# Designed miniproteins, single chains, continued (2), part 81

Each design is a single chain, and the fold is of that chain. pLDDT is the mean over its residues in the fold that is shown.

## One batch from the design tools (miniprotein)

Design m6804
Fold by ESMFold2-Fast:
Structure m6804 (fold): chain A 74 residues (1-74)
Amino acid sequence: KKEELIKKADELFDQAEEAYRAGDIPTADELLKQGLKLYDEAEKLASGTEKSNIAARAVAGQLRVVGARIEREL
């Protein structure tokens, strides 16, 4: 189930990035929020190195998605 949560979170982040690049900020914000929630749920089910890896994945993905938003504002 953790793997399914991570997979869905990754997909939501990809959709959020696309939405930000398209200028659909409300949709992108909602998708980013949903993805963060799923990463948080997966992280709570994990321990040790796996938990750290999930947290790192969430941070890296969030930076990527936010970067797309910043590019649209420029």
Scores: mean pLDDT 81

Design m6805
Fold by ESMFold2-Fast:
Structure m6805 (fold): chain A 66 residues (1-66)
Amino acid sequence: SSKDELMELVKEMLIKTGDLVDEILAMRQAGAPQQDIDKAEEAAEQQNKDFTREFRQRAAEIDGKS
């Protein structure tokens, strides 16, 4: 169903977000330079915006057909 497709997309987003969070946490624990942490956070924010846009687009397409 359309809802199952959205749930699978959410699962993918959670997995990818978790990977980025783990990397940033590892950098902080290792005492990485602030510049590297800032770059990782910017990359995570950009990826989150891309995921949010894709989710909204697909959700709107599904909603528009129901």
Scores: mean pLDDT 80

Design m6806
Fold by ESMFold2-Fast:
Structure m6806 (fold): chain A 66 residues (1-66)
Amino acid sequence: ASPEQLAAAEAIAREAEARAVRALAKGDYTGASQYLLDGARRAEEAGGPASLVARMRAGAATVAKM
């Protein structure tokens, strides 16, 4: 990925993480997982590296277990 694509994917990941944290604070585990999965898809579409996308999906799985 280009530096611009990486920066965009990282920004998407940070936004998704922030939304997931807020959802978790309200006990919305389904919403938190969905925010992380949506973030992973958007990061992939932005040309983010496979490692970032995989980490986002792993985070969604972790949230689903909480």
Scores: mean pLDDT 82

Design m6807
Fold by ESMFold2-Fast:
Structure m6807 (fold): chain A 73 residues (1-73)
Amino acid sequence: SIEVLKQKIFKALGLSPSSPDEYLVQLLSLFDKDGDGTLSAEELAAFIKHYNLQLTDEEVVSLIAFIKHMSQK
């Protein structure tokens, strides 16, 4: 679930599981080199490697879907 994914990311970042979703979006925007509000596969891979995230393929797909929904606002 997205909740488990968020917990994995926030723990790796040293953040509380109750931290706002906006925090994750802002951190991901630092890896958006083009500044167009979308992340390439390479930029997302850089984010995952930088924070040493242990994500499954399913969790990566869920993260992409989450980012896409948040970026549309």
Scores: mean pLDDT 70

Design m6808
Fold by ESMFold2-Fast:
Structure m6808 (fold): chain A 82 residues (1-82)
Amino acid sequence: SLLEQALNLIKEAIKLLKEGKIEEAIKLLEEAASLLRQVDTKEAYLIALRIEESIELIKEGEIELAIEILEKVAKELEKQLK
C-alpha cells in the first residue's frame, strides 16, 4: 500500500539522518510526502505536511528535532496500518 511504502521511506530517512546522509534522507522524505498526498485522506495529508515541515527543519540544521517529529509520524502511520 502507499501508506506502507511511505512508512518504509520515513524509517530509512530517519536512519540516513542519524548517519549524516542528509541529502539522501531529504530525497526519501520528499518521496514519502508525495505518496501520502496520493492517499486522499485528511490523516495522510496532515502527515505529509509534518514531513514537509521536517524537511525544512533539516535544511535549517535542526536535525535532532526533525528526527523526533519523524519518529512520531512513523508511529502514527504504524497505528493506521494496524
Scores: mean pLDDT 88

Design m6809
Fold by ESMFold2-Fast:
Structure m6809 (fold): chain A 96 residues (1-96)
Amino acid sequence: DVAEEIRRMGRELVEKGRQEGLSNSTIGGIETMTELGVEASRSGSEELLARARRVSEALGRIGDRVSQLSGDAMVLTVLDLEEGRRALEETKQLIE
């Protein structure tokens, strides 16, 4: 279930991000992406399922960067979040 996987990934990233000291803004972005991905996966549309997969991929990339944390990992996480948001917004335009 893509929705359940996205919810799980989002919760795990929020928990880990808080432990690693990510900003409230970055945590909020992860939560927003998670909710949008869950909503998209519940729509029953093939195009919205593709959007949900893109959100899952973006959350996975953010998770990998958080797991490989060096002193600069927060910058990399913010950049991945921005890329994920951009991909999600581009996908919204395509499915309208």
Scores: mean pLDDT 65

Design m6810
Fold by ESMFold2-Fast:
Structure m6810 (fold): chain A 62 residues (1-62)
Amino acid sequence: AATAERYRAEAERHRKEWEVHSALGDQALAAGDRETAQSHYLRAVAHRIRAVGDELEAELAA
């Protein structure tokens, strides 16, 4: 279904953003920039939550 496909695409996008922000957070932490690291980790967590939610919505729409 088109709805399930849309949610799968959104979940994939959020998973990629989660990976990117986790990596950026790790880099900032290694550089000693805790404020930047915290900002990236919070954004990574937000994207992770949305990815899981979108995956569930895709299953319910299928």
Scores: mean pLDDT 87

Design m6811
Fold by ESMFold2-Fast:
Structure m6811 (fold): chain A 79 residues (1-79)
Amino acid sequence: MEKEEEEKKKKEIQLLVDIYKAFLNMISSIYPTPEVQKFVKEAIEKLDKMKKENSSVEEIEKLWEEIKKELNKIIKKVS
């Protein structure tokens, strides 16, 4: 029973990371500048690392908030 709860949490984390990566890839397609592409690549690598390290949902959400803040600043510069 405990193993099923751990598996569910792991799947939720995988889905969350996949959604965030899809969003970042979409933004990179809309703003195909070297600055945006570099940031998106680095952000995806950080998300993949957090997923590999079995980080909590809260840790991944915190990283995502930081990514959104930096991404917004970069987009404002290239727009």
Scores: mean pLDDT 80

Design m6812
Fold by ESMFold2-Fast:
Structure m6812 (fold): chain A 67 residues (1-67)
Amino acid sequence: GVELTPEIQVLIDAGVLEIKDGKLVATRDFHLPSVVAEILAEGMGKSTDQILSTLFKKGEVLAEVKE
């Protein structure tokens, strides 16, 4: 799972990400900012480079939230 950091919270507040059923979900098609990509890469079991090159689609689950 992924911890809710201030960087992730900014994306939630901006409406780019949302929490549904304890999961972090894309609300739109987007690429992750580099500062968030490192945090999510660890939680997803992927490299930062893989996450930075990924276009996330609306409705895609990025990670489970540790809360």
Scores: mean pLDDT 73

Design m6813
Fold by ESMFold2-Fast:
Structure m6813 (fold): chain A 86 residues (1-86)
Amino acid sequence: EKKKKILKFKREAVDLVVEAVRDPSITREELLEKIKEIMEKYGLDKETQENFLKRVERALEEAERLRKEGWTDEQIRYAVTEIITK
């Protein structure tokens, strides 16, 4: 069902964004390519894909800002989850 696919995508997207912020070897481009692969894997429609790409980009920007300000990994994960799952 579409709802189950969206939930699975959201979980994987949160994990990928958090991993990318923790690992400086992972580029923004590599992260976005992985997100696109997962959206295609779950068969999300084009409009849903475009909306989630914008959310992932916002989540990454916020996570990078929080990391720079010295926030904990748990706090960063919470913020990323809120942006992607809202």
Scores: mean pLDDT 81

Design m6814
Fold by ESMFold2-Fast:
Structure m6814 (fold): chain A 82 residues (1-82)
Amino acid sequence: MILKITLKDGKVAEIEIEEGMTVGQLLMEIHKKTGLDPVEVLLALEEEGLRSTDIITEENLPLIVKALLKLPEVKEAKIIKK
């Protein structure tokens, strides 16, 4: 499963979500690949009820996408199933 983030500057990041990956681990990969401030990303995720220690599931993925779309630098965020 791949999280695809498109920034307003045209930068595209693709992050592979592995089984058992935590929200906190995904946050660090987002920071690494996009340069987004990890504090701002964490606050957006927490507004959707997500914690850094939560395991990523099919049920919480829509909340992660919704949180990312609230960030001013993000144009598009979506999940691509393998």
Scores: mean pLDDT 85

Design m6815
Fold by ESMFold2-Fast:
Structure m6815 (fold): chain A 86 residues (1-86)
Amino acid sequence: MEERVYDGLQRQADGSLVPVTLTLKNGVLLVDGQRVASIRVVKDAEGRNYLELTLEDGTVVKVYTDHALEIDTELGIEELKEAVLK
């Protein structure tokens, strides 16, 4: 079964960056063990990509990772497979 682990940095309200772990397993993304309901890739003013993650409880977190586009692409492929198989 496909499981991938990525390091990321969550942006706090004060602008500080806190290390977080992103886990991608069978088309499901977790941030520090919390399940992500939706993702969006955003580019900041400096041209850096980050993930805007909405957790299942409705909390929105911003996570910088070198794997932002990879994670988005993998989740998009899994969503497409789910849609085609229905």
Scores: mean pLDDT 74

Design m6816
Fold by ESMFold2-Fast:
Structure m6816 (fold): chain A 70 residues (1-70)
Amino acid sequence: SSEIMLKQAELTKKLAMEAIKAGNVKAAERALRYLKAMADFFEKMGDQESAEKIREMIREVEKAIAEAKK
Protein backbone atom coordinates (compact mmCIF):
# COMPACT_ATOMS: atom_id res chain seq x y z
CA SER A 1 0.00 0.00 0.00
CA SER A 2 1.18 3.56 -0.70
CA GLU A 3 0.60 4.49 2.95
CA ILE A 4 3.04 1.78 4.09
CA MET A 5 5.66 2.94 1.55
CA LEU A 6 5.29 6.58 2.66
CA LYS A 7 5.79 5.48 6.30
CA GLN A 8 8.91 3.55 5.22
CA ALA A 9 10.14 6.69 3.40
CA GLU A 10 9.63 8.79 6.55
CA LEU A 11 11.55 6.22 8.64
CA THR A 12 14.32 6.16 6.00
CA LYS A 13 14.59 9.98 6.20
CA LYS A 14 14.72 9.82 10.03
CA LEU A 15 17.51 7.21 9.95
CA ALA A 16 19.41 9.26 7.32
CA MET A 17 19.26 12.39 9.52
CA GLU A 18 20.39 10.40 12.57
CA ALA A 19 23.26 8.90 10.53
CA ILE A 20 24.40 12.41 9.49
CA LYS A 21 24.39 13.55 13.15
CA ALA A 22 26.53 10.48 13.99
CA GLY A 23 29.02 11.37 11.20
CA ASN A 24 27.96 8.45 8.97
CA VAL A 25 27.41 10.33 5.70
CA LYS A 26 27.75 7.10 3.64
CA ALA A 27 24.73 5.60 5.44
CA ALA A 28 22.75 8.77 4.67
CA GLU A 29 23.78 8.50 0.98
CA ARG A 30 22.47 4.88 0.92
CA ALA A 31 19.18 6.07 2.45
CA LEU A 32 19.03 8.82 -0.20
CA ARG A 33 19.27 6.15 -2.95
CA TYR A 34 16.30 4.28 -1.41
CA LEU A 35 14.25 7.50 -1.22
CA LYS A 36 15.02 8.24 -4.89
CA ALA A 37 13.92 4.71 -5.86
CA MET A 38 10.64 5.17 -3.93
CA ALA A 39 10.00 8.55 -5.58
CA ASP A 40 10.62 6.96 -9.01
CA PHE A 41 8.20 4.12 -8.15
CA PHE A 42 5.39 6.54 -7.22
CA GLU A 43 6.10 8.63 -10.36
CA LYS A 44 5.76 5.50 -12.56
CA MET A 45 2.51 4.57 -10.76
CA GLY A 46 1.10 8.04 -11.48
CA ASP A 47 1.00 8.97 -7.78
CA GLN A 48 2.55 12.43 -8.16
CA GLU A 49 1.42 13.56 -4.67
CA SER A 50 3.34 10.73 -2.93
CA ALA A 51 6.31 11.22 -5.29
CA GLU A 52 6.47 14.93 -4.36
CA LYS A 53 6.32 14.14 -0.61
CA ILE A 54 9.34 11.85 -1.02
CA ARG A 55 11.14 14.50 -3.16
CA GLU A 56 10.74 16.91 -0.23
CA MET A 57 12.39 14.28 2.01
CA ILE A 58 15.16 13.89 -0.59
CA ARG A 59 15.81 17.65 -0.62
CA GLU A 60 16.06 17.75 3.20
CA VAL A 61 18.51 14.82 3.30
CA GLU A 62 20.60 16.27 0.42
CA LYS A 63 20.80 19.64 2.21
CA ALA A 64 21.87 17.95 5.46
CA ILE A 65 24.56 15.90 3.64
CA ALA A 66 25.88 19.06 1.92
CA GLU A 67 26.08 20.91 5.27
CA ALA A 68 27.81 17.92 6.93
CA LYS A 69 30.52 17.94 4.19
CA LYS A 70 31.38 21.62 4.82
Scores: mean pLDDT 86

Design m6817
Fold by ESMFold2-Fast:
Structure m6817 (fold): chain A 90 residues (1-90)
Amino acid sequence: MLEKMVEELLSMPLEEQLEWVLEQLREAGATEEELEAFRKWFEENKDNPEVLRTLIWEVVAQRLMRAAKTEEERERIAEEVRPFAEEVAA
């Protein structure tokens, strides 16, 4: 589930990726200052696929965690993220 969502997002045009991430950040309670700082960071890093992949994984995971209604759903999301987190940490 998580991996497929990340793959679909990464296949989208960069403008659509940015808009989607900004929407998720707003839903999470990000301030306008944080959103503006993120837009600047995204423009600086949009040419680095590793950085974008990590960001998309983090945002998708956080979105699913916020949407999760049960502890079981949260554990499932954490398990799906674990392999990617280990890859990035290595």
Scores: mean pLDDT 70

Design m6818
Fold by ESMFold2-Fast:
Structure m6818 (fold): chain A 64 residues (1-64)
Amino acid sequence: GEAILEATRAAAEAGDGTAAASGVAELRKHGASPEQLREAAEAVAASPGATEADRRIAERLAEA
């Protein structure tokens, strides 16, 4: 899960919401811990390029 989390964070930091969402879905499929999902959600929320869609994805992840 670590490499997927890093890739998701990088995509979020670059403002690529589509890549970030895909990384999140893969983390969930891989059985990522609640801590990894929360870290991914926080990275998306903190992204300088984050859209409202990106923030909605982050909120959904926080519920996992």
Scores: mean pLDDT 70

Design m6819
Fold by ESMFold2-Fast:
Parts: C-alpha cells; sequence; structure tokens
Structure m6819 (fold): chain A 75 residues (1-75)
C-alpha cells in the first residue's frame, strides 16, 4: 500500500540521517540492507522512493556502498 511505501521512506530517511550524523560500518550495513529490502518489497515504487530520498542525500558525502544501494533503486 502507499502507506507502507511512505512508512518505508520515513524509516530510510531516518537511517540516512543517523548514518550521516555519526557514520559507522554498522550503520552503513543497516542502511544498505534497508535500501535493498525497500527495493525488494516495492518494485513498482523504486523511483518514487529514490526521488523522496534525494533531498536527504543531496550534497552529502556518501560511501560507495551506500551510493550503489541508492542507485540500485533506479534499476
Amino acid sequence: SMEDVEAAIEELSALIQEYLDNPSEEKEARLVAALREARRRFPEHRRLIADALQPVVKGQELSDRVAAALLELLF
């Protein structure tokens, strides 16, 4: 449902913010896992999720692993 997609976006935004505020390998792994789970759960809404996350990630320093997981939402 759209409510499930919106809840996933809110959770992903919070995980990105937590990762950006205090980066760690554990937080990176959680964020990557959550991004991949969202891609799996919402195949018809991947671009919508990516677009919704853009304001949170724009201009931020991301690891290659996080950047790759975000790019995977588009494919």
Scores: mean pLDDT 85

Design m6820
Fold by ESMFold2-Fast:
Structure m6820 (fold): chain A 110 residues (1-110)
Amino acid sequence: AVTRHAAPLELEDEAALEAFLAGLRAALSVEREEEEFDEETGTLKRLIQGRDAAGTPHTVLVLLERVDGRWRGPLLVITGPEFEDLTLDDISREAFEAAAAEAQAARAAT
């Protein structure tokens, strides 16, 4: 079964962002990691794929904006029998927000 979990993420500063990313890398045996940063919009996209201690694949997607020295935006975690076949180029803001909203709606309905 594929499970999706979406949450708003708010990080106080650059140190909080680095600590969050380090925590993900510590929790997962990372097999793939991609990052895009748009300096004009202050938008960070990150994809991290890795397996937990049970060997379960997780795809972690974050779309964060720099606002008043903070990083904020949606976090989406997709857990399933296989990694999602996604690249950062496949993740538009609208597509990411739609996927996060769908995951939140599915969780609220259950």
Scores: mean pLDDT 75

Design m6821
Fold by ESMFold2-Fast:
Structure m6821 (fold): chain A 63 residues (1-63)
Amino acid sequence: MERRTVTVTAPASQLDAAMAAVQKAMEELRKEHGSVRLVRLRVEPGADPDTVTVTAEFEAEPK
């Protein structure tokens, strides 16, 4: 099993765009791996007060 981490920073008002980027990353991983599972998702304040950082950890299994 292999773990992959994706980090996206976006304006707090555009959290949906950050989540869409995470979903796209998961779909790309699924093209190369037979099974991909989200094991952890964190939404944290970014460096600026108006931004958020989304960190997603995935577990990928070989085909």
Scores: mean pLDDT 76

Design m6822
Fold by ESMFold2-Fast:
Structure m6822 (fold): chain A 63 residues (1-63)
Amino acid sequence: EDTRRLAELAERAAQALKSGNWEEADRIVQEIRDRFGVEVEAKSKEDMRALFERIAAALRAGL
């Protein structure tokens, strides 16, 4: 399902950012944008990591 896939992508993006793999994180952001039409806004890489962690948690909680 789309919600489950989006949660998986968000969690993968957060993990990539934690490991310093910015290329993988950027690729996942592009996939989310292309697949779901969602833009992710963040002022820094750290903010982007926190945002993806919150998105993954919210989607896993069914929000």
Scores: mean pLDDT 68

Design m6823
Fold by ESMFold2-Fast:
Structure m6823 (fold): chain A 87 residues (1-87)
Amino acid sequence: SAARARLEEALDVLSERDPELAAQLRQELEDILEGIRILAEGDEAREEALLEELVEALRAGDIARVRELMLELTTAVGIELLKEAMS
């Protein structure tokens, strides 16, 4: 997908600053994309905004912002998994 390609390109840039984090995030690409969709709640504009924010943080090597976004995405995925388990 176009979103996946943009994230992979941003991770290539990040790998110049933090190759270990870039490799870890590359392993989690599908989960990152799913987390963005979950957090956007079907809002295409919000999905694009979240993707752009993550891509920009990755390309800038803004590790603090990357970690903030990953925490938000992980929290959203975790909540969704709990909702599915508690039905």
Scores: mean pLDDT 80

Design m6824
Fold by ESMFold2-Fast:
Structure m6824 (fold): chain A 85 residues (1-85)
Amino acid sequence: MPTPEEVLNEGLRLILEAQRIHGGARTPEELEKSLKLYEEALGLYEQGLKLSTDPDDQALLQRLIKSVRRQIEDVKKKLEEKKKE
């Protein structure tokens, strides 16, 4: 069973990979890959929030969730630009 610490570490790994792809993305396929990684990280952080009993850890996870949601919105915006009208 994942611990809150394991969830934080894995989520960070996914976000860093997503940011790397997102920052260099030139194709819709690359944007879709970064989106999936951000969505996976979001799911992990939401699960970590449910597992956490420490208010400070909960506050940190809520901030991380908000940050990831903003990145997801940015990627979706860029994908909309690249979709057919």
Scores: mean pLDDT 80

Design m6825
Fold by ESMFold2-Fast:
Structure m6825 (fold): chain A 92 residues (1-92)
Amino acid sequence: MLGELIKELLLEKLENSSKEELKSAIKNIKEKIIEKLKEKGVPEEVIKKVEELFDEIEANVDDPEKTKELIEKLAKVLDLVEEGKYEEAIKV
């Protein structure tokens, strides 16, 4: 469910917001998600995977197709993490 919610928020921003607003949303969501993953004791390698996906989305905001693919990939990783499927999350 977390990945689904993040996907909806980011796709809405991609379609209805400026690139600056999208970048701001990505940074704010990243900070909150990473903080929560650390609080839950998620492995550092999984947290790094999530950080890298957020950073890649921010870097690719000028490419809507690539940005959508990365948002979907991030959502899948976050849902696997919520299920405790850390090894599967890393392989995405």
Scores: mean pLDDT 84

Design m6826
Fold by ESMFold2-Fast:
Structure m6826 (fold): chain A 74 residues (1-74)
Amino acid sequence: AEALLAEVRARAAQIVAEARATLSPEMAALVERLMAAAVRLAEALAAGAPLEKLEEEDRAILEELEPEFRAALA
C-alpha cells in the first residue's frame, strides 16, 4: 500500500513538473492543486477509508477546484 502510494505521489510530482515546464504559471498551479487532491484521494483509499469518506473526499475536490476553474476561465 505505501509503495503504491509513493508511486502515485511520484507520478503526481512528474505531472506537475511537466505542467510547470509547458503551461503558464497560473495553469501549472491549477494542475498542482488537482494532483494534490488526487494524492489525497489515493491516501484515503490506501488507508481503507469507508465508502462515505471516499465520497466526501470526491465532493471536497470538486468544491475546491470549482473556484479555481472559475478564476482561470475569467
Scores: mean pLDDT 71

Design m6827
Fold by ESMFold2-Fast:
Structure m6827 (fold): chain A 87 residues (1-87)
Amino acid sequence: KEVVGIMGASSSKESLAGSVINLHKSGNLPAVTLADKSEKKVKDAEEYVRKATEDEGIDAAIKGTTKPEDAPKELKKVKEEVEKKAK
């Protein structure tokens, strides 16, 4: 399950949001469902990704420019896992 695009696709914020959301569902969604069995967390992460990406929240979170609360822990974890798999 290798994925590439997040690190190289920061030009389009919408594209990055879509990529992260898709990876969250495909890569991390099962983990969340198995552990917490809560789809609400997935939806919250999806909306956070969209809002953060549109407002450069995700880009700033990666650089550590915005408030840490703007980047949910689960979202950062998914991004790191995906980037490692892409290697």
Scores: mean pLDDT 48

Design m6828
Fold by ESMFold2-Fast:
Structure m6828 (fold): chain A 86 residues (1-86)
Amino acid sequence: TKDEKEKNIDDIIKNTEEGVKEITGKPKEYGEKFIEYTKIGKETNNKEYIKEPIIYTKEGVKETTNPTWKGKGEMPINKGIKEYEI
């Protein structure tokens, strides 16, 4: 349902904010930009901000998916987006 999809977006934002706290430098800055644009996408109901990170967060996605990410397992962003698209 719509409420379930909105919860998944909130989980993406929350998990990304937690992950960004554990990293430093440029990957952190780009992760913060991704959070900003994802929040805008949620507020405007524009899926392009969430689904098309290359358009609005191309530098952020590339840097946050960089091997310098020290989080456990798959990036929280990737997990949440995959679940949202189902």
Scores: mean pLDDT 51

Design m6829
Fold by ESMFold2-Fast:
Order: structure tokens, then sequence, then C-alpha cells
Structure m6829 (fold): chain A 91 residues (1-91)
């Protein structure tokens, strides 16, 4: 199983970055985007995605990008059905 977990503090510092699988560059890019967004919003951002195959994992990472966009648009938690991708904004 492939997975990524990212925790970003309110100041934009990456507190935790765990990547198991392919697409490490994309996962790091997502972490950087989350860092910028956390600093902009002044809230912690927590990210998790999983996939059993490379295709499922890639789809989950795309789900994280969409989730970050929705958090920027005012949502506090975004779960993408079928992709096991979650983006959450915490106070």
Amino acid sequence: MYRVEIKVGKDGKILELKIEGPQEGMARMIGWMASVLAKKLGDDIYIRAEGKTEEEFRDALVGLLEGLKKIDEGEKKVEHPGTNAVVERKE
C-alpha cells in the first residue's frame, strides 16, 4: 500500500512528512502548497492519502490538490470519495 501523510503548522512549517511509494516529487509539491496555504489561513493543515496501486495513489494525490483548492475556498475538511484523500484545516 502506498501512502502520504503531511502535517503543516500555522506558520507554514512542515511538522511531519511521510511518503511511502512513487510520486515523491508530487507529494513534496503538495506539502509546499499546503505550507503556503497554512500560512495564508493561519491554521494547521493535515493531509492524508493512500492507494493500493500506483494508479490509485496518483488519483489520491490529485484528490489532495483538489482538496487544498477547496480549503482555500473556505472548506475546513475535504474527503474525496473513492480516492482515500483527505485534506483538513485545524484551528
Scores: mean pLDDT 81

Design m6830
Fold by ESMFold2-Fast:
Structure m6830 (fold): chain A 88 residues (1-88)
Amino acid sequence: SMAEEKAKKVLELLERLAAQDPEELEKMAEEARKKGISMEEFLLELGRKLNMLEEAEAYIEVVKNNDEEARKILTPPLEEWERRLEAA
């Protein structure tokens, strides 16, 4: 149940990100990379801009704690988002 709750929050963040302009997201990710901003800091900045800070924190917790149960629920959207973030 805890993993399901975290997965729901991360899904809401990913759905909101998918609804954003892809070019703007790619530019933000490239700028973050150039500034040496970590993925964690980048996600927190996105969460603040979208008023989804709690959802961004849930994503960071899933990644940092290697919450495989939550990650499996989130596949494939999480893999697609991670690929986009790395490509930018």
Scores: mean pLDDT 73

Design m6831
Fold by ESMFold2-Fast:
Structure m6831 (fold): chain A 95 residues (1-95)
Amino acid sequence: SEIEKILKEAVEEYGKKFNLSEEEKETLYNTFLPYIKSVKQAEELKKLLSSTVVPSVEELMRVLGVDRATAERLRRLILDIEVENGIRLIEEGVG
């Protein structure tokens, strides 16, 4: 699926930027996949993840066509992953 390919590329690029584990990348992929209904949405999500540190609720609603509650849950997952990554980088002696 072209959608699956674009989302996998988006997650891999985001994962490199924040030094995500394979498990964290798989969680992001599996969590976002059900909300992507078109190639255009996959490409817009890829662009959003590459251009922001944390997408806003409004940006996620616009790109994915989801309600506020869903967008808030997706944003929380991104925040949780980025916080966990930050803690891991400190523990690995980067700070």
Scores: mean pLDDT 79

Design m6832
Fold by ESMFold2-Fast:
Structure m6832 (fold): chain A 91 residues (1-91)
Amino acid sequence: GEKEKEEVRRELEIGGRAAEHGALKNTGSGAAAGSVSAIGGGVSAAIAAGGFETELGKKAMEYGNRAGKEASKGGEEGARGAREYLEKGGE
């Protein structure tokens, strides 16, 4: 239903904002925090989707994990990559 899609979008957006912020600090701890936030957003979104086994939940996890990997690079590149994956998940 639409409610699950809306909740998935919201969780991915929250994770994406935190991931971007962490990566932009351009520190190891900032990049790590950004990566954790992106992955956490994917997890929360998958739960909102009805579980990790659902197609929507699998997609949310994929976007969260990829965004987390990008955020771990740190800096403007990591922030940009994290944003791109979470925007795709939120669309």
Scores: mean pLDDT 74

Design m6833
Fold by ESMFold2-Fast:
Structure m6833 (fold): chain A 68 residues (1-68)
Amino acid sequence: EEVDKLREEALQVAEEARELMRKMGYTDAQRDEVVWEAKEDPSTPELRELRELMEKIQELVDKINELR
């Protein structure tokens, strides 16, 4: 139950990250490139937001692993 809720939230945050990438003009094929930019050199507010969304996904995954 709790794991299912965390998984659902992680999927929602992942979709928010994909929508943000699309708003920035990136395609799904460019995902690795924009993810690298967000982690290494988040020079724009959008890249910083993307990094925060990716960090939140990792936190949710970590919580799921703890509950197992």
Scores: mean pLDDT 76

Design m6834
Fold by ESMFold2-Fast:
Formats: structure tokens, sequence, C-alpha cells
Structure m6834 (fold): chain A 75 residues (1-75)
């Protein structure tokens, strides 16, 4: 996966959310984890997907994950 592909996937997940600013904390948490620790990022994403009843929270976590991955791939 390239940084451009990761950014495109993040944009696709953000497009599924009506107001992504409401989920800023989740996006930033997932982004930071994906940038610094791939295993913790995967565990966080799996936990959100398993426990969240809100699809927008799941989409926000995925968006953050892909944004963090893109930044890591650009370094």
Amino acid sequence: MTAEQARKLAEEELAKISNPEEYRVVILQAKQLAKTDEQKAENFLNDVEAKSSDQDVINAARAGYYLGLAERLEA
C-alpha cells in the first residue's frame, strides 16, 4: 500500500460520516496509533469494530488508521 492509496481509503471512510468533526478524538487516536505502533492500531480498530454500535465511530477509527498509515509511509 502506498501513502496515496492510504489517503484515498481514509477519504472514502470520512465520506461515509455525515459530520467527521464530531469524531475528531477517535480519528486522532487511531491516526497516532497507526503512525507509531501498528499492532496497537490494529487492536484498537478491532476493539472499536467489535464493541461500537455506532457505524460512524467505526468509520472514523478506520479513517484515522489510514491517515496515520499514510504519514508513516511518507517518512
Scores: mean pLDDT 82

Design m6835
Fold by ESMFold2-Fast:
Structure m6835 (fold): chain A 65 residues (1-65)
Amino acid sequence: SGIEAGAAAVEAAGQAELAAEIRALVAEAEASTDPTVYTGLALRAIGLITQAQLDGALEPVPGLV
């Protein structure tokens, strides 16, 4: 998925802690089984990836948002 690609890109850029936070949000979303909770946590993960791109921590990756 785009979120997984984004987490991998963030990790490759040297932001291992941020990548771990993104992956933790996805894992928490999947554990909830609630679509509303899943959506909220997924949007939070996308937000972290988008912020990393805006801060110049990584190059824009197509399909992240």
Scores: mean pLDDT 72

Design m6836
Fold by ESMFold2-Fast:
Structure m6836 (fold): chain A 66 residues (1-66)
Amino acid sequence: MKELLKQQLQKNREEEVNFLMKKYNLSQDKAELVLQEVENKIDEVSSSVELFDLRKRIAEEIIKKE
């Protein structure tokens, strides 16, 4: 990823945290942990998939386990 996009990615992550908090009624800590696991799974598994869709599906799966 480009260094210039680093800040934008951090901002987007916090937007995703807020989305998960509102959509699934999670605490901020829980939402951040969910996104952290999403990022870890994507990084470890695939480099050539639909990352946006994959991120959301992984997040939903993690949330459902709660």
Scores: mean pLDDT 66

Design m6837
Fold by ESMFold2-Fast:
Structure m6837 (fold): chain A 83 residues (1-83)
Amino acid sequence: MLEKLLEDFKKSVELARQIARDILLSMLEVALKEETDPEAQERLRKAIEAVRAGRFDSEVNRTIDLAFKALVLGKPIEEVEKE
């Protein structure tokens, strides 16, 4: 019975991860569209590619966090990163 519970839990987590990934990709795409700094645009493109490939490291996670905060605050990602 434990194996069945683990399978069901993993399926639920994977579905949640896929939804979260789709949301993150949408947020990153919006941030990229609104970003005018070339360096920040490159960071966002790299984060988008990494998220699409299911790869998360500290740099990607930081870029996702900054993009989210930038959207919430209505500021460019570079300004949010400095503070």
Scores: mean pLDDT 75

Design m6838
Fold by ESMFold2-Fast:
Structure m6838 (fold): chain A 67 residues (1-67)
Amino acid sequence: SAELEEKLRKAAEFAIMVVGSPERWLALSEADQRRLATQVLRLQFGREPDEAELARFLAIARELALA
C-alpha cells in the first residue's frame, strides 16, 4: 500500500540519519543493515517486521543512499 511504502521510506531515512550518512549506511554489512532495519521497523510498527517489509526497507534504503 502507499501508506506502507511511505512508512518504510521514512523509517529508511531515519536509519540513514542514525548511522550518520548514506555512505556509512552503504559501508555496513548486510547483517548490520538488517539488524538496524529490524530495530527501526519495530519502533515504527510497534511489532516485529515480516521478511517482505524488511526486504522492501533495505531496497528503499539502498535507493535513498545511492541518490
Scores: mean pLDDT 87

Design m6839
Fold by ESMFold2-Fast:
Structure m6839 (fold): chain A 68 residues (1-68)
Amino acid sequence: MVREQLEKQLKKNQEKLIELLKQVISDIPDPDLKAKLQKWLDTNPDSLRSLEKGTEEVLKKIEELRKQ
């Protein structure tokens, strides 16, 4: 009961969490990395739909771009 209400609220707030995640990406001090990540997000908007998977995907992409 309480858990179901919390899960429903989480779904409503997911869009706000995605917006905050995009804000964090925009605040990255490396301008090349930031530009590449924003371009990747424009191409793969669905990657942020799941907060758990979205976070993992962004971290993985940051590490890949840092090594390139």
Scores: mean pLDDT 65

